# Designed miniproteins, single chains, continued (5), part 99

Each design is a single chain, and the fold is of that chain. pLDDT is the mean over its residues in the fold that is shown.

## One batch from the design tools (miniprotein)

Design m19669
Fold by ESMFold2-Fast:
Structure m19669 (fold): chain A 96 residues (1-96)
Amino acid sequence: SSEELRERAEELLERAREAIREGRFEEALELLREALRVALELLLSGDYEEAIEVLERLLELLDEALERVTDPELALEFEILRGLALILLGLAKMLS
C-alpha cells in the first residue's frame, strides 16, 4: 500500500541521514538507492504527491553526501543517483 511505501521511505531516509552524518557513505548510497526504488513504486501506483516528498528529501541528502564524500568513484555514484532522482521528480511533478 502507499502508506507502507511511505513508512519504508521514511525509515530508509532517516537511516541514510545517520549514515551520512557518521561518514558511512557506501551504506548511505545503498539506502538512498532503496529510497529511489520506493519513490518509483509510488509513481507507478499514482501516488505522485508522496513520490515528490520522498524525492525532494532524497535530493537534500544526496546534496549533503556530495559535499562531504572524498572518494571520486563513490561521488560519481551519488551524482548518477542525483540525476535519476531529478528525472523522476520532474516526471512526478508533470503527472501530479
Scores: mean pLDDT 90

Design m19670
Fold by ESMFold2-Fast:
Structure m19670 (fold): chain A 67 residues (1-67)
Amino acid sequence: DQAFHDIVAEAARRLVAGADPEEVRKEFIERMQKEVGLPKEEAEKYFDTLEKMIAQGRAEGAARRAA
């Protein structure tokens, strides 16, 4: 619930700030398991989606500023 959204938001902030993706992934999965109760496999899928969304957002933002 709220913990899920807080964990996703924190991971997104850290990735955007240039933190090590491997370190952020590890903490994201651990927190999802401990605080939300998500299985590791599902937590990994959510993190993969988050990484793709951030990469897409960066690409779209760069294209918009360049155009």
Scores: mean pLDDT 77

Design m19671
Fold by ESMFold2-Fast:
Structure m19671 (fold): chain A 65 residues (1-65)
Amino acid sequence: VKERLAEALERAIERGLTEAVREASDVYASTGSAIEAAEVLLRAAREAGDEELAAELERILREAR
């Protein structure tokens, strides 16, 4: 889960979602929760219309639940 979240963060940076990456990193630092960080990125990916990144984040969240 954590390793896949790191890969999703790299993809988000490549897609120009730098603000969402910072927000997700702050959430992870505050809560210790990879799930909450992934939820932040998923929201941003959906807002940006990035279906590929959104699907990857949905998969990460499904595996964690």
Scores: mean pLDDT 77

Design m19672
Fold by ESMFold2-Fast:
Structure m19672 (fold): chain A 69 residues (1-69)
Amino acid sequence: SAEDHYAAGAALIRQGKYAEAAEHFKKAIALDPNFARAWGGLAVALERDGKPEEAKEYLQKAGELTFAS
């Protein structure tokens, strides 16, 4: 499920495996594009993987979804 991939990504972040975490967050987003926490998780993974400009784009999407309603 999207939540299972999010949990896997979060665990990989704790292990410092940022590229692998990003792949799990991308899978979570593919299953549920409205899963704001998965967009936020992807942004964190990308920032820690040394891709802060890409991270900003995904963080904006997470904010949009979180403040929708």
Scores: mean pLDDT 81

Design m19673
Fold by ESMFold2-Fast:
Structure m19673 (fold): chain A 80 residues (1-80)
Amino acid sequence: MNKEKSLEAFELNVRGWELMLEAQKAQKRGKNEEALKLYEEAERLFDKAAEIFKKLGYDLQAKALESNAALVREKKKEIE
């Protein structure tokens, strides 16, 4: 079943996108150090969500979260 784990992964994904949006806003305001910290936290949440989906056998969902984490890594490179 693992409905609790699926919900956890979903909530982590939502929080990751919230942090990504906050990071983008900080970056646009020139707050690069704040933006980097927010991107790092978003990346960790997406990685954790991907791990949960992998353990559940939800490969397509896991790949989507891995792509989100990769997008965050790309955004971090734009700051430094």
Scores: mean pLDDT 86

Design m19674
Fold by ESMFold2-Fast:
Structure m19674 (fold): chain A 81 residues (1-81)
Amino acid sequence: ETRAVAATASVGVGGGVVARAEVEMAGGATLTFTARGPSGAEDTVTTRGGAAPETVTMYAGLAGATAAEAAAPVEATARFD
């Protein structure tokens, strides 16, 4: 299953741009989080869940994105396997 998720971009410590989202995971699921900035900067992060359902905070580093792009919406998806 793949769905769009709400993500917020911000300038992280050291000046890099980071996308953040909170995602609810089913027990036993693998979560693949992908975030893309307006200039096409993209990162994909995979997390393996535990046996029980949980909410995880995902961070994706948007390498090459500018600080100005942190004010723009990011496209983000969560895929569950």
Scores: mean pLDDT 74

Design m19675
Fold by ESMFold2-Fast:
Parts: structure tokens; sequence; C-alpha cells
Structure m19675 (fold): chain A 102 residues (1-102)
């Protein structure tokens, strides 16, 4: 089914993203939590009846997450300086998302 293919694509994307976080120094427990949050957002977008969130922190988390996943998959090439900047922005976005749900 098309839904199963989309779910597998999300799983592969989230795994690539998690590997990128680990490669750039994010601790395993933190990388797992951030990756799981990205998975939840992507699955909710796939299965939900609501439009994509207009939350700047959520949008930044998704954008940075997809960028890092594409770099890990070899589909995008960035410098170490650019990658560190993306990781830093992503960690700030994730922190902001967590603060709203606490």
Amino acid sequence: ARLEEARRFIDETVEAFRKALLKYGVPEEEADRIAERLRDILLQQLEGTVPFPDDPAVRELVGAGLTLANVERGELSLTDEQLKAIVDRLLEAYRRVEEREA
C-alpha cells in the first residue's frame, strides 16, 4: 500500500537523521529523543487531517532534520561548518518544541 511505502520512507529518513546527529556529537539518548520527535511529526503529517504546523520551531526541526538526513544519505553535500550550524539550530528548535509541551 502507498501508506506503507510512505511509512518506510519516514523510517529510513529518521534513521539517517539519527545517524547524522550521532556523527556530529549529539549523545545517543538525546539523538534518539530528537529522532523520535521528528518521526512523530512526520507520521502525524502523513496520517493526520490537519495541515502542516505553522510553528516556526516545528518547521525548523523538520527542515534541519530532512537536510541532515539527505547529507547522511549522500544526496546533499555541506561543509563541516555548515553542518554544525544546522545541528545547533536543530537543537535549539527541539528545545523550544519541548518547552511548549512541558
Scores: mean pLDDT 78

Design m19676
Fold by ESMFold2-Fast:
Structure m19676 (fold): chain A 55 residues (1-55)
Amino acid sequence: MSEEAKEVERLSLEVAREVQEENEKAKVPLSEEEERELFSERFAKAVLELAKKRK
């Protein structure tokens, strides 16, 4: 649905912001590759949870 697509887009922005904030607060900042991997993992989990709530 269109609403689901909008929610996925919103989740991607929220996850990106959370990863960036965590990296900024970290005592040892993540590398660019590690930050990308963390974003991908968290975004995938967020999308899966959204799908489960829809079911």
Scores: mean pLDDT 75

Design m19677
Fold by ESMFold2-Fast:
Structure m19677 (fold): chain A 76 residues (1-76)
Amino acid sequence: SEEAEEHLKKGEEYLKKGEELLKKGDYEGAIEAYTKAIEHYRKAVELGEGELKEKALENELEASVKLLEAAVKKVF
């Protein structure tokens, strides 16, 4: 669906924003951006089918790993 495609796109935009913030050492900003990416990817999974759903699931996992990285860097 168009809504699923829009959520996938927004998830990708937040994932990219999180990566840029992480590079700058803004760990709190990166955590927020990755959290928003995960929320959008979850909606894309819920509303999507086939290849779109598979891509959203893969991207959700990637965002989750990056969120953990940012969280660890914030503590240390």
Scores: mean pLDDT 89

Design m19678
Fold by ESMFold2-Fast:
Structure m19678 (fold): chain A 74 residues (1-74)
Amino acid sequence: SSILEEIDRLAKQAVLADPSVTELVAKGMKAAKEGDYETAIELFEEAARKAEERGAEVAAKSLRQAADLVRKAK
């Protein structure tokens, strides 16, 4: 779906900006693709918090946008 493609784009952008979030983002993408939207939102929000703690503002913003898109998919 177009929404999953946009979520994937934002997830890849976040990982490129802050590779430390790679594992959380991968788990979030898997949850989103499997229709487990609550888990996907929690994982993207956790990844965004971790990115913000590291000063990775671009990664944090992309991950917050990804979480918002998952909320709209529900």
Scores: mean pLDDT 87

Design m19679
Fold by ESMFold2-Fast:
Structure m19679 (fold): chain A 82 residues (1-82)
Amino acid sequence: SMAKKEEIEKLRKEAEEYEREAKEYQDKASQLMAQTNEAVKQGDREKMRELAQQAADYISKAQEYKKKAEELLERARKLEAE
């Protein structure tokens, strides 16, 4: 049905947006990890800890958005199987 196809397309678009946000957070975490490594080389232990914590927070957010995307894609797959 048209309504079913529209719902599947909406779920897929929403999943793509969450995947994009997850990638952005992962990219930010990667940048912070690179800065953490530089802080280690400079002997700046406090800056290293702060940057590492920020990177961990962004990794957690990336995982949350990836999970949301996976849940939406699973819902779309179930609708296609009906």
Scores: mean pLDDT 88

Design m19680
Fold by ESMFold2-Fast:
Structure m19680 (fold): chain A 77 residues (1-77)
Amino acid sequence: SLQYEIDRAVIEGDKEKLEELLKKHPDNADVYLALGIYYLQEGKYDEAIEAFRKALEIDPSNELAKRLLQYAEEKKK
């Protein structure tokens, strides 16, 4: 399933796979959410914030994206 591929790419830290999934599914909020999680794991808070904002543009009700966006903003100061 798509969710399995997304989850695996995040766990493995596979940015190339996440970028491939984004190209195949450009309007999928879960792929942007996964990119944001990848950037959080790398300590790249600006990139994480941008990815979570994109996820919320697609799905404004995504509670996980809202919580992770707040966390990333707090980590940036």
Scores: mean pLDDT 87

Design m19681
Fold by ESMFold2-Fast:
Structure m19681 (fold): chain A 82 residues (1-82)
Amino acid sequence: SAAADLAAVQALLAATQQRLAEVYQRYQAGEISEAEFRAQVQALARELRAGLERLLARTTDPAVAALIQRLLAVIDEDIALI
């Protein structure tokens, strides 16, 4: 359902945000280098992109599809700048 697909997108974004916060806390604590921080952020971006691609492939709701396509475009733009 559209509601289930939207909930899946929201859950994926929330999980990614939590993992990003963990990586950021480790960086601020001096536990990882700037290079390691960048590498882990890029890995999270790639995982998020792959998850969104899977959700896009299965959704039948045009509004959810449009949301996922916009999120993918933002991720691709951000990765290209790094």
Scores: mean pLDDT 86

Design m19682
Fold by ESMFold2-Fast:
Structure m19682 (fold): chain A 59 residues (1-59)
Amino acid sequence: MMSVEELVEEAKKALEAKDYEKAIELAKEALALDPNNEEARKILVEAYEALGKIPPNLS
């Protein structure tokens, strides 16, 4: 099983590769394990913005 840190790292790589859908998927998995992970939230927001979508308000 991937750790939160591994999911965040892979999400960053996907974001840099402009694979925004993969970045969203990996960031969501990281947030499912750690909802307070600020890095995963930032990746999710950036990926949604890159796709021209409104980022979810993650409270």
Scores: mean pLDDT 78

Design m19683
Fold by ESMFold2-Fast:
Structure m19683 (fold): chain A 58 residues (1-58)
Amino acid sequence: KIKELTEKIKEGDKSAVEPLKELAESIGMDPSVADVMAKNPEEAEEIGKALEARAKLL
C-alpha cells in the first residue's frame, strides 16, 4: 500500500524505495517520484497522498 511505503520512507527506510517505484509505474506515474520522496522525507507524506489520489483515479 502507498501509505505504508510512504511511512517507511519518512522513517529513512531505503528498502521502501524500490517497491514505491514499481507501484508508481503501475499507476502510470514516473518512478522517480520515489527517489524524490527519499531525498525529501519532510515532503514524503504530501507526495504519498498525491500518489494515493492518482491510484484512486485508475
Scores: mean pLDDT 77

Design m19684
Fold by ESMFold2-Fast:
Structure m19684 (fold): chain A 72 residues (1-72)
Amino acid sequence: NEKEIKELEKRIKELEEEVKELKKELKELEEEYKKDPSLEIINRIIGTKLRIIGLEFEIEILKKKIKELKEK
């Protein structure tokens, strides 16, 4: 259980790093959109937001799994 918890914590850290990278990209896209509001840029913003949401859901699932493993 402890080994499994450590692997899950490592995976969460990797996903949190990916989310941070995507949030930086999102901020850059939002600044670009303010200067040149195009459908291409807004579509990239939407895609990036959806990717962030998906990763944040995965992180929450993994956190819940860690909690369950620590309680058992």
Scores: mean pLDDT 85

Design m19685
Fold by ESMFold2-Fast:
Structure m19685 (fold): chain A 86 residues (1-86)
Amino acid sequence: GIQSVQAILDEAKSAAASDDLDYAIRTVTQSIMSLEAMEEMAKDLGDTKSAEVARQGRADAEALLAAVQARRDGQQRAALLAQLAS
């Protein structure tokens, strides 16, 4: 239901804010998979409203994953530049 979508998205947002980037990527990826499954279940039941909420939640979780990946890439680039300056 809609409440379950929000709970999954809240967990994804919390994980995305973590300094543990491996944990963040893994947890947000699992949230995306859960939201995809919820969208398909809602579609099978003819629940268009729940399907739309799950689809929007998945889009939000995908944006969070992109932000975490950008943070990781930024950290890797900064480390490389520091090594080249030594």
Scores: mean pLDDT 84

Design m19686
Fold by ESMFold2-Fast:
Structure m19686 (fold): chain A 76 residues (1-76)
Amino acid sequence: MREEVIRLAEEAIRAAEEGDYERAVELARKVAEISLHELHDPAVAKGALEAAEAAEEGDYETAIRNLRAIVDYLRS
């Protein structure tokens, strides 16, 4: 599951960088769901939800930073 969450977060970052914001939001919310229910990591889930909310508000810089922080944390 950890590797799956990393993959989804990296896909969300790529989608946001390519301007596919709808997909970035979808993937960030999926990261949050898996992190809460499968990894049992509510801090990662909260970070992913905050990234999705930032992207929905058009703050893609904050969304990308939050998703990169999640990837870095999970690779540690």
Scores: mean pLDDT 83

Design m19687
Fold by ESMFold2-Fast:
Structure m19687 (fold): chain A 76 residues (1-76)
Amino acid sequence: AREKVEELIREAAKYLEEGNYEKAKELLEEAKRIAEKAGDKKMLARALLNLGYVYKKMGDEKKAEELRKEALEIYK
């Protein structure tokens, strides 16, 4: 599970570099889903932070802020 989440995050980073924000978002949402099912808080927070960055690049500041807050709550 963890290895698959890390793979999806790495793939999403490549699409972000290419400016393909929709594909990056798709991969990171899948990473979030897998991390949630596995109960892996570290991977879940990492996926949420990366999703927040994608939403910020897409101009969705509200969604970006919500995702960053969710990630911070995991470490409280």
Scores: mean pLDDT 84

Design m19688
Fold by ESMFold2-Fast:
Structure m19688 (fold): chain A 56 residues (1-56)
Amino acid sequence: SLREPALEAVRRAAEELGLEVDLETLTDFLLSLYQDVPVERWYERAKQVLLLHAQP
């Protein structure tokens, strides 16, 4: 499973943006939407998801 790198991307994005988020839920959401996206782009995708679904 690609869950480990996806979780790391979500965690890094959340820390950089200073947001408290449900890491498990957002990791599952990221994997569901971006299965065909290279892992290097998941960090940018995680930031987009966090900005849409989480509040500072």
Scores: mean pLDDT 73

Design m19689
Fold by ESMFold2-Fast:
Structure m19689 (fold): chain A 92 residues (1-92)
Amino acid sequence: SKLEILSKAREVIEELREKLRALAEGLDPEARAVVLQHVEGLDLLLELHASIEAFLAQLQGGRRAAEELGQAEAAAVLDDAIAKLNELIAES
């Protein structure tokens, strides 16, 4: 059902937020600020009930930024979240 898909998407967002916050604590101040900015973006998406497409675009942007900054662990977390969200979209 559409309700089940939206619930699963929310769980992916919440899991990603938790993982990124935990990862940010191990980073230098500049890298931490970038990761926390993405966490703030996820909080806004949760509050505004943004479309799945808008959320996917934001994850793709964050993944690109993480790769450019050499944040391999953050890039891997974002790749996993993108894969899970794409699976949910495909099941729709």
Scores: mean pLDDT 72

Design m19690
Fold by ESMFold2-Fast:
Structure m19690 (fold): chain A 113 residues (1-113)
Amino acid sequence: MSDREKGRRSAGEAVEAAREGAIASGAGELTGELAAGAAATAGAAAGAGGASAEEGARLGGKAALGMGAGPGGAAGGAGAGAAAAGAAAGDAEAAERGAEMAREGAEYGRRLG
């Protein structure tokens, strides 16, 4: 499996976790999907432009917060942004780390909800 393939898979898992985190924090399903997608889009654009996964996390979390995703969605969105940035840069390990962050964000949302 190529690093691109691994990164794309991790980024997809991160988006799903970010969506679940937003829903667990009280966002509706549509809001959760839009927030997770916005976070991933912001992170992918950052990564394509040469930004770090950390910058992708910052932009993804900010995008999710702006969509009203709640604390779990914001944490998950940070992970989705990081994962998307890593994937866009061809860094499979950074993408997987972002997916881990998104899963932790989803768990955080469940504990708050």
Scores: mean pLDDT 84

Design m19691
Fold by ESMFold2-Fast:
Structure m19691 (fold): chain A 60 residues (1-60)
Amino acid sequence: SREERLRELGEKYGLTEEQVRGALQLVQELGPAVAVQYLMREAGLSREEAEELVRELETL
């Protein structure tokens, strides 16, 4: 399920469910570049990790 996938992504990248859902919403509404910036600034991910997570979120 989408919910299970979001939980797995949170565990993989060390993020809360709220942070993963926030990134997904940003991808859907504002695009991947905004989601990458959010993940780097608010969640402390590296650019490479943020870009990888965003690519995975785009498949949902």
Scores: mean pLDDT 85

Design m19692
Fold by ESMFold2-Fast:
Structure m19692 (fold): chain A 61 residues (1-61)
Amino acid sequence: GTLTYEQVAPLDDAGRLAALNAAIKGTPLRPLSLAEVRAIRTREELEALVERINAALQAVA
């Protein structure tokens, strides 16, 4: 299923890492590191990442 910003935004770094990588597992995208998740500083960066993962999920459907 698709991710939303609202599902991921309230999570801590470890929760965000787990949720994002669970979605990525269904795609050819490489898993994210904790450092990459910690580097996300803005809403726009997180929304762009969620959109990129959803686009990859749609491409394999």
Scores: mean pLDDT 81

Design m19693
Fold by ESMFold2-Fast:
Structure m19693 (fold): chain A 90 residues (1-90)
Amino acid sequence: MYEVVVERASDVPAEPGSVVTLLDKNGNVLAEITLEGPERTVHRVELEEKPAYYVAHLHIPADKIATLRVTVYEDGELVDETLVLGFPIV
């Protein structure tokens, strides 16, 4: 079982309804994480398959770029870490 942690890595908060899509190595959607707004900076989901790609669609100001850190754990052990740039939904 994989635990995926999506954490705000920049000072730009994402509004509620912002979405991070987790994809496998073949581009299949494994999960979508809906962010719960600016006060909650860490979101978690459990997956049976290891994610390979991440797409962030964020409700943020149009002139800003937010950075999210995605960390993947397998049974409590760190197996992957990546930085995702989130662009505003226009």
Scores: mean pLDDT 75

Design m19694
Fold by ESMFold2-Fast:
Structure m19694 (fold): chain A 79 residues (1-79)
Amino acid sequence: GAGEAALEAARKAITNGKSATKAAAAGAAAAGAVFAESLGDAESAARSARAAAEAAAAGGGLSEEEARELAERGERAAA
């Protein structure tokens, strides 16, 4: 599903040494793509993208405020 795709993309980006911002963007893009193909629940895709963005930001050593901003951006990108 969208959540699985988002987490996988974010994890892969972090493993490849990309920044937390790029990992969050990758997760959001993956969630959006899955949603677009399935025409499924946009809210679920947005929540999954947000969770992936928060996880990527935390793993990348960002502040709580920066993590929240990236999570909101990821959620909006997936919607």
Scores: mean pLDDT 64

Design m19695
Fold by ESMFold2-Fast:
Structure m19695 (fold): chain A 108 residues (1-108)
Amino acid sequence: SVRELALRLLELVARAVGLLEAHIARHADEVDPAVAAQVESLRLAVEFALAHAESLSDEELATLAEGLAAGVRGLYAALRPLLSPEEAAEMDRLLAEMDRLLAEIRAL
């Protein structure tokens, strides 16, 4: 269902945000504070979406999940030069899985 795919997408978004936050925590002095604030804003948004998923329609949940996935892509593009090869490889894997779920949602 659209809801099941959107929830799986939100879980991947949460994992990606967690990886970026863990990097920022270890390298705070090397990250632009505005970018760090955007990562925190995205974390709060995904926590909101997951906490309120049962109160959202399938269309609202899918729209939020797609928007948050786009947010992860933008933040990863900004932070990629600062990431280790291992962190970048994990982000690339998460983004590939997000793109697969987005394609499945759009096909429904």
Scores: mean pLDDT 88

Design m19696
Fold by ESMFold2-Fast:
Structure m19696 (fold): chain A 118 residues (1-118)
Amino acid sequence: SEAEKLFKEGKYDEAIKAYQDELEKDPTNAEAWNNLGKVLLEQGKYEEAIKAYERALEIKPNYVEAYIGLLEVLSKLREQGRDDVVKSRTSLGTRLLLMTFTGDEKFKEAFDKFSKLK
């Protein structure tokens, strides 16, 4: 996608616009939501990044990369003393725990990272 090319080139504002245009045409593209979350995280737009990652997980509940991205945002918010946002994400810990039963080691890693935020 054109948005992925812009993101790879470090053109974050242009990548955000291109992902938004792609998602207007296909709002079920979990990969585009995940990549939008990643670009928003790089820009420090943490609340928007959370929303994008949550949209990716609504579409693809076992999307490991989106869980990792969401945990990265929550870690950044915790570093800024905004731990109220982390506490409001209790359901994330439950979903990560359930996904560890799939045998995917990355979900076990993600759950460990989430546990350290609590």
Scores: mean pLDDT 76

Design m19697
Fold by ESMFold2-Fast:
Structure m19697 (fold): chain A 95 residues (1-95)
Amino acid sequence: MVKVTPESATAAPGGSVTLTIEAEEDGKYTVALVDARTGRVVGSAEIELKKGEKKEVTISGLAPAGDYTVLVGKGEATPEGLVGEVFAQASVRVE
């Protein structure tokens, strides 16, 4: 299982949010930023975590204004979504 903190955040257009990701298992995790209006992945990053490790992920350049979902899981980010297992999610509002 993976924990994301905070589970909701807000940012200004073109701003950034920082999320802390904690893993219960060693491995390579994918973080995908999804535009909630289109359902499309607009950005992704890959992180390596050890069991019980916490890492901060900063998502920058949040534009246009709107609602976004951050998905954390194992697998590949495609334009249509995260292909694989999703363990956690967070909501980001850009306004």
Scores: mean pLDDT 78

Design m19698
Fold by ESMFold2-Fast:
Structure m19698 (fold): chain A 112 residues (1-112)
Amino acid sequence: HMAEHQARVDRALDVLVAKLKEEGITLTPEEVQALRDTFVADRLPEVELGERALSIAITRLAEKYGLPATPENLRALSEFHARLVEKLRRGEMTLEQALDEASRFIRELAAR
């Protein structure tokens, strides 16, 4: 049902927006609406919504912490993202937990 899908999209976006705000990253209402429209149109299952939210968070956190786009850093981010996606798919962590892990990892990587 469309209403159930919209509710899943809103839950994923609420978690993403709240976590980014804790890290000092504010998405504009226009950015949030664009993401909602895209996620609704794509009719993504809950796990894929989590994967998309995680990808957005990793990008914004890397920008926030000034992480250099070196081949080494890009490889580290890709491997870390793949690990979190696998855990989300297996139900071994929530989106909130994955976002907490991503924030910590990117802060530590940027401090090296």
Scores: mean pLDDT 82

Design m19699
Fold by ESMFold2-Fast:
Structure m19699 (fold): chain A 90 residues (1-90)
Amino acid sequence: SLRLSEEEAERVYQGALDAIDEFEKALKEGNKSKAASYLAVAGIYATLLDLSGHREKAAEVYRRIAEVMRKAGDTEQAERFEKLAEELEK
C-alpha cells in the first residue's frame, strides 16, 4: 500500500487546496483548459491522500471542489464530489 508520513500528507493536502484555488480562479477567468488541468491535479492529490489512508484530508479536498463547482453553477459535478467526500467520511 502507498504510505505518506503525516508531514508528506499535509504537503499533498496543501497542494490540493492550492490547485483548487487556481481551479476557481481559472473558472472565473473562463479558461476551461486551465480549470480542467487544476481540477485534475486536485483529483490526483485527493486520490493519493485516500490511497495512503488520509481519508479525512481526501474528503476535505472533495468538499472544497464541490463548493467551487456549486458556486460556478455546476450542481451535477458538485453532487458527485460531495458523494465522494461522504464515502470517505464513513
Scores: mean pLDDT 88

Design m19700
Fold by ESMFold2-Fast:
Structure m19700 (fold): chain A 70 residues (1-70)
Amino acid sequence: FREAVREALVLLGADPEEAERGAATLTEEDIPKVAETLRGAAEKARETGSLSEEKIEELERIAEELERAA
């Protein structure tokens, strides 16, 4: 799951090294909250047009995978 979180953070514009460190601090208890946060970010991006549809779909895919892992 940490790899998926790192991928999502990079999609949101985080530096790869920062994304890796951030993801490494997470535990399995954090998965539901992270998935909810990613869904909210994808929804907001779609409403504001701040990300491409391709990136929004990727964020939604990652959030869904995290929810299945929880």
Scores: mean pLDDT 77

Design m19701
Fold by ESMFold2-Fast:
Structure m19701 (fold): chain A 71 residues (1-71)
Amino acid sequence: ALRDALVRSLETLAEQARKKPEMQPLAELFEEYARRARAASDDETPQIAQEAEKRALEGMKRLEEERRRKA
């Protein structure tokens, strides 16, 4: 249940990110973590979720910095 919920959430985020050219790095990140979550046990799921969140925040920070440089 927990693993399936995480996989579904990550796949949804990846699909949304794929629709925006600027979000392609985040789409790839979410797709990678969805694959990891699908292969993981329920016990491993919280750690994968935390790692995915950390990496997504790092990616968002880089996109914000790029946006600021272009403005």
Scores: mean pLDDT 80

Design m19702
Fold by ESMFold2-Fast:
Structure m19702 (fold): chain A 87 residues (1-87)
Amino acid sequence: LYGLPALLEGLSHLYRGKKALDEGNIEEAIKHYEKAIEYFELALRQHPTPLAREVLARAYENLAIAYEKLGDTEKSEEYRKKAEEVR
């Protein structure tokens, strides 16, 4: 289906971000989540689907958690709102 390669790349980055976050490498996790968002946005542009919106929302939620752990409450709240807006 259209957008599948971009969805798979995004999911790969979500997984790497989660691993980095679990290991305490918050900055690396943020970079992976940002790349995941980029790929999921590409997937939505190629073929908008409920799945593409859901994984984009998850990427925003994970980025919010990473910023919360970094102590950046403002960015954490911003990305939580972006996740709700995509749904």
Scores: mean pLDDT 85

Design m19703
Fold by ESMFold2-Fast:
Structure m19703 (fold): chain A 87 residues (1-87)
Amino acid sequence: MDAELAEQYRKLAATVSPDPLERGRAEVEVALELAELNGDEEMVELARKVLEVVDIAIKQKSLEPLYEYEKAYEEKDEKKIEEILKK
């Protein structure tokens, strides 16, 4: 994602909800819509997985699932990503 564009969407999400998890969910929903409009199937899959992790974080009332997912994604640890999504 374009870092400047991501920051812009983060600011827009902040005007929608004061809850950081709800803002994160809104940001990912916007990213998903843009990926679908651009036909970027890889980004669509990524955004859908991130939405699942955000929903888990909301359910658990914790940011830990998001941090674990980000680390696993950067390390390209597919097994850990699947483990997080199974929660």
Scores: mean pLDDT 68

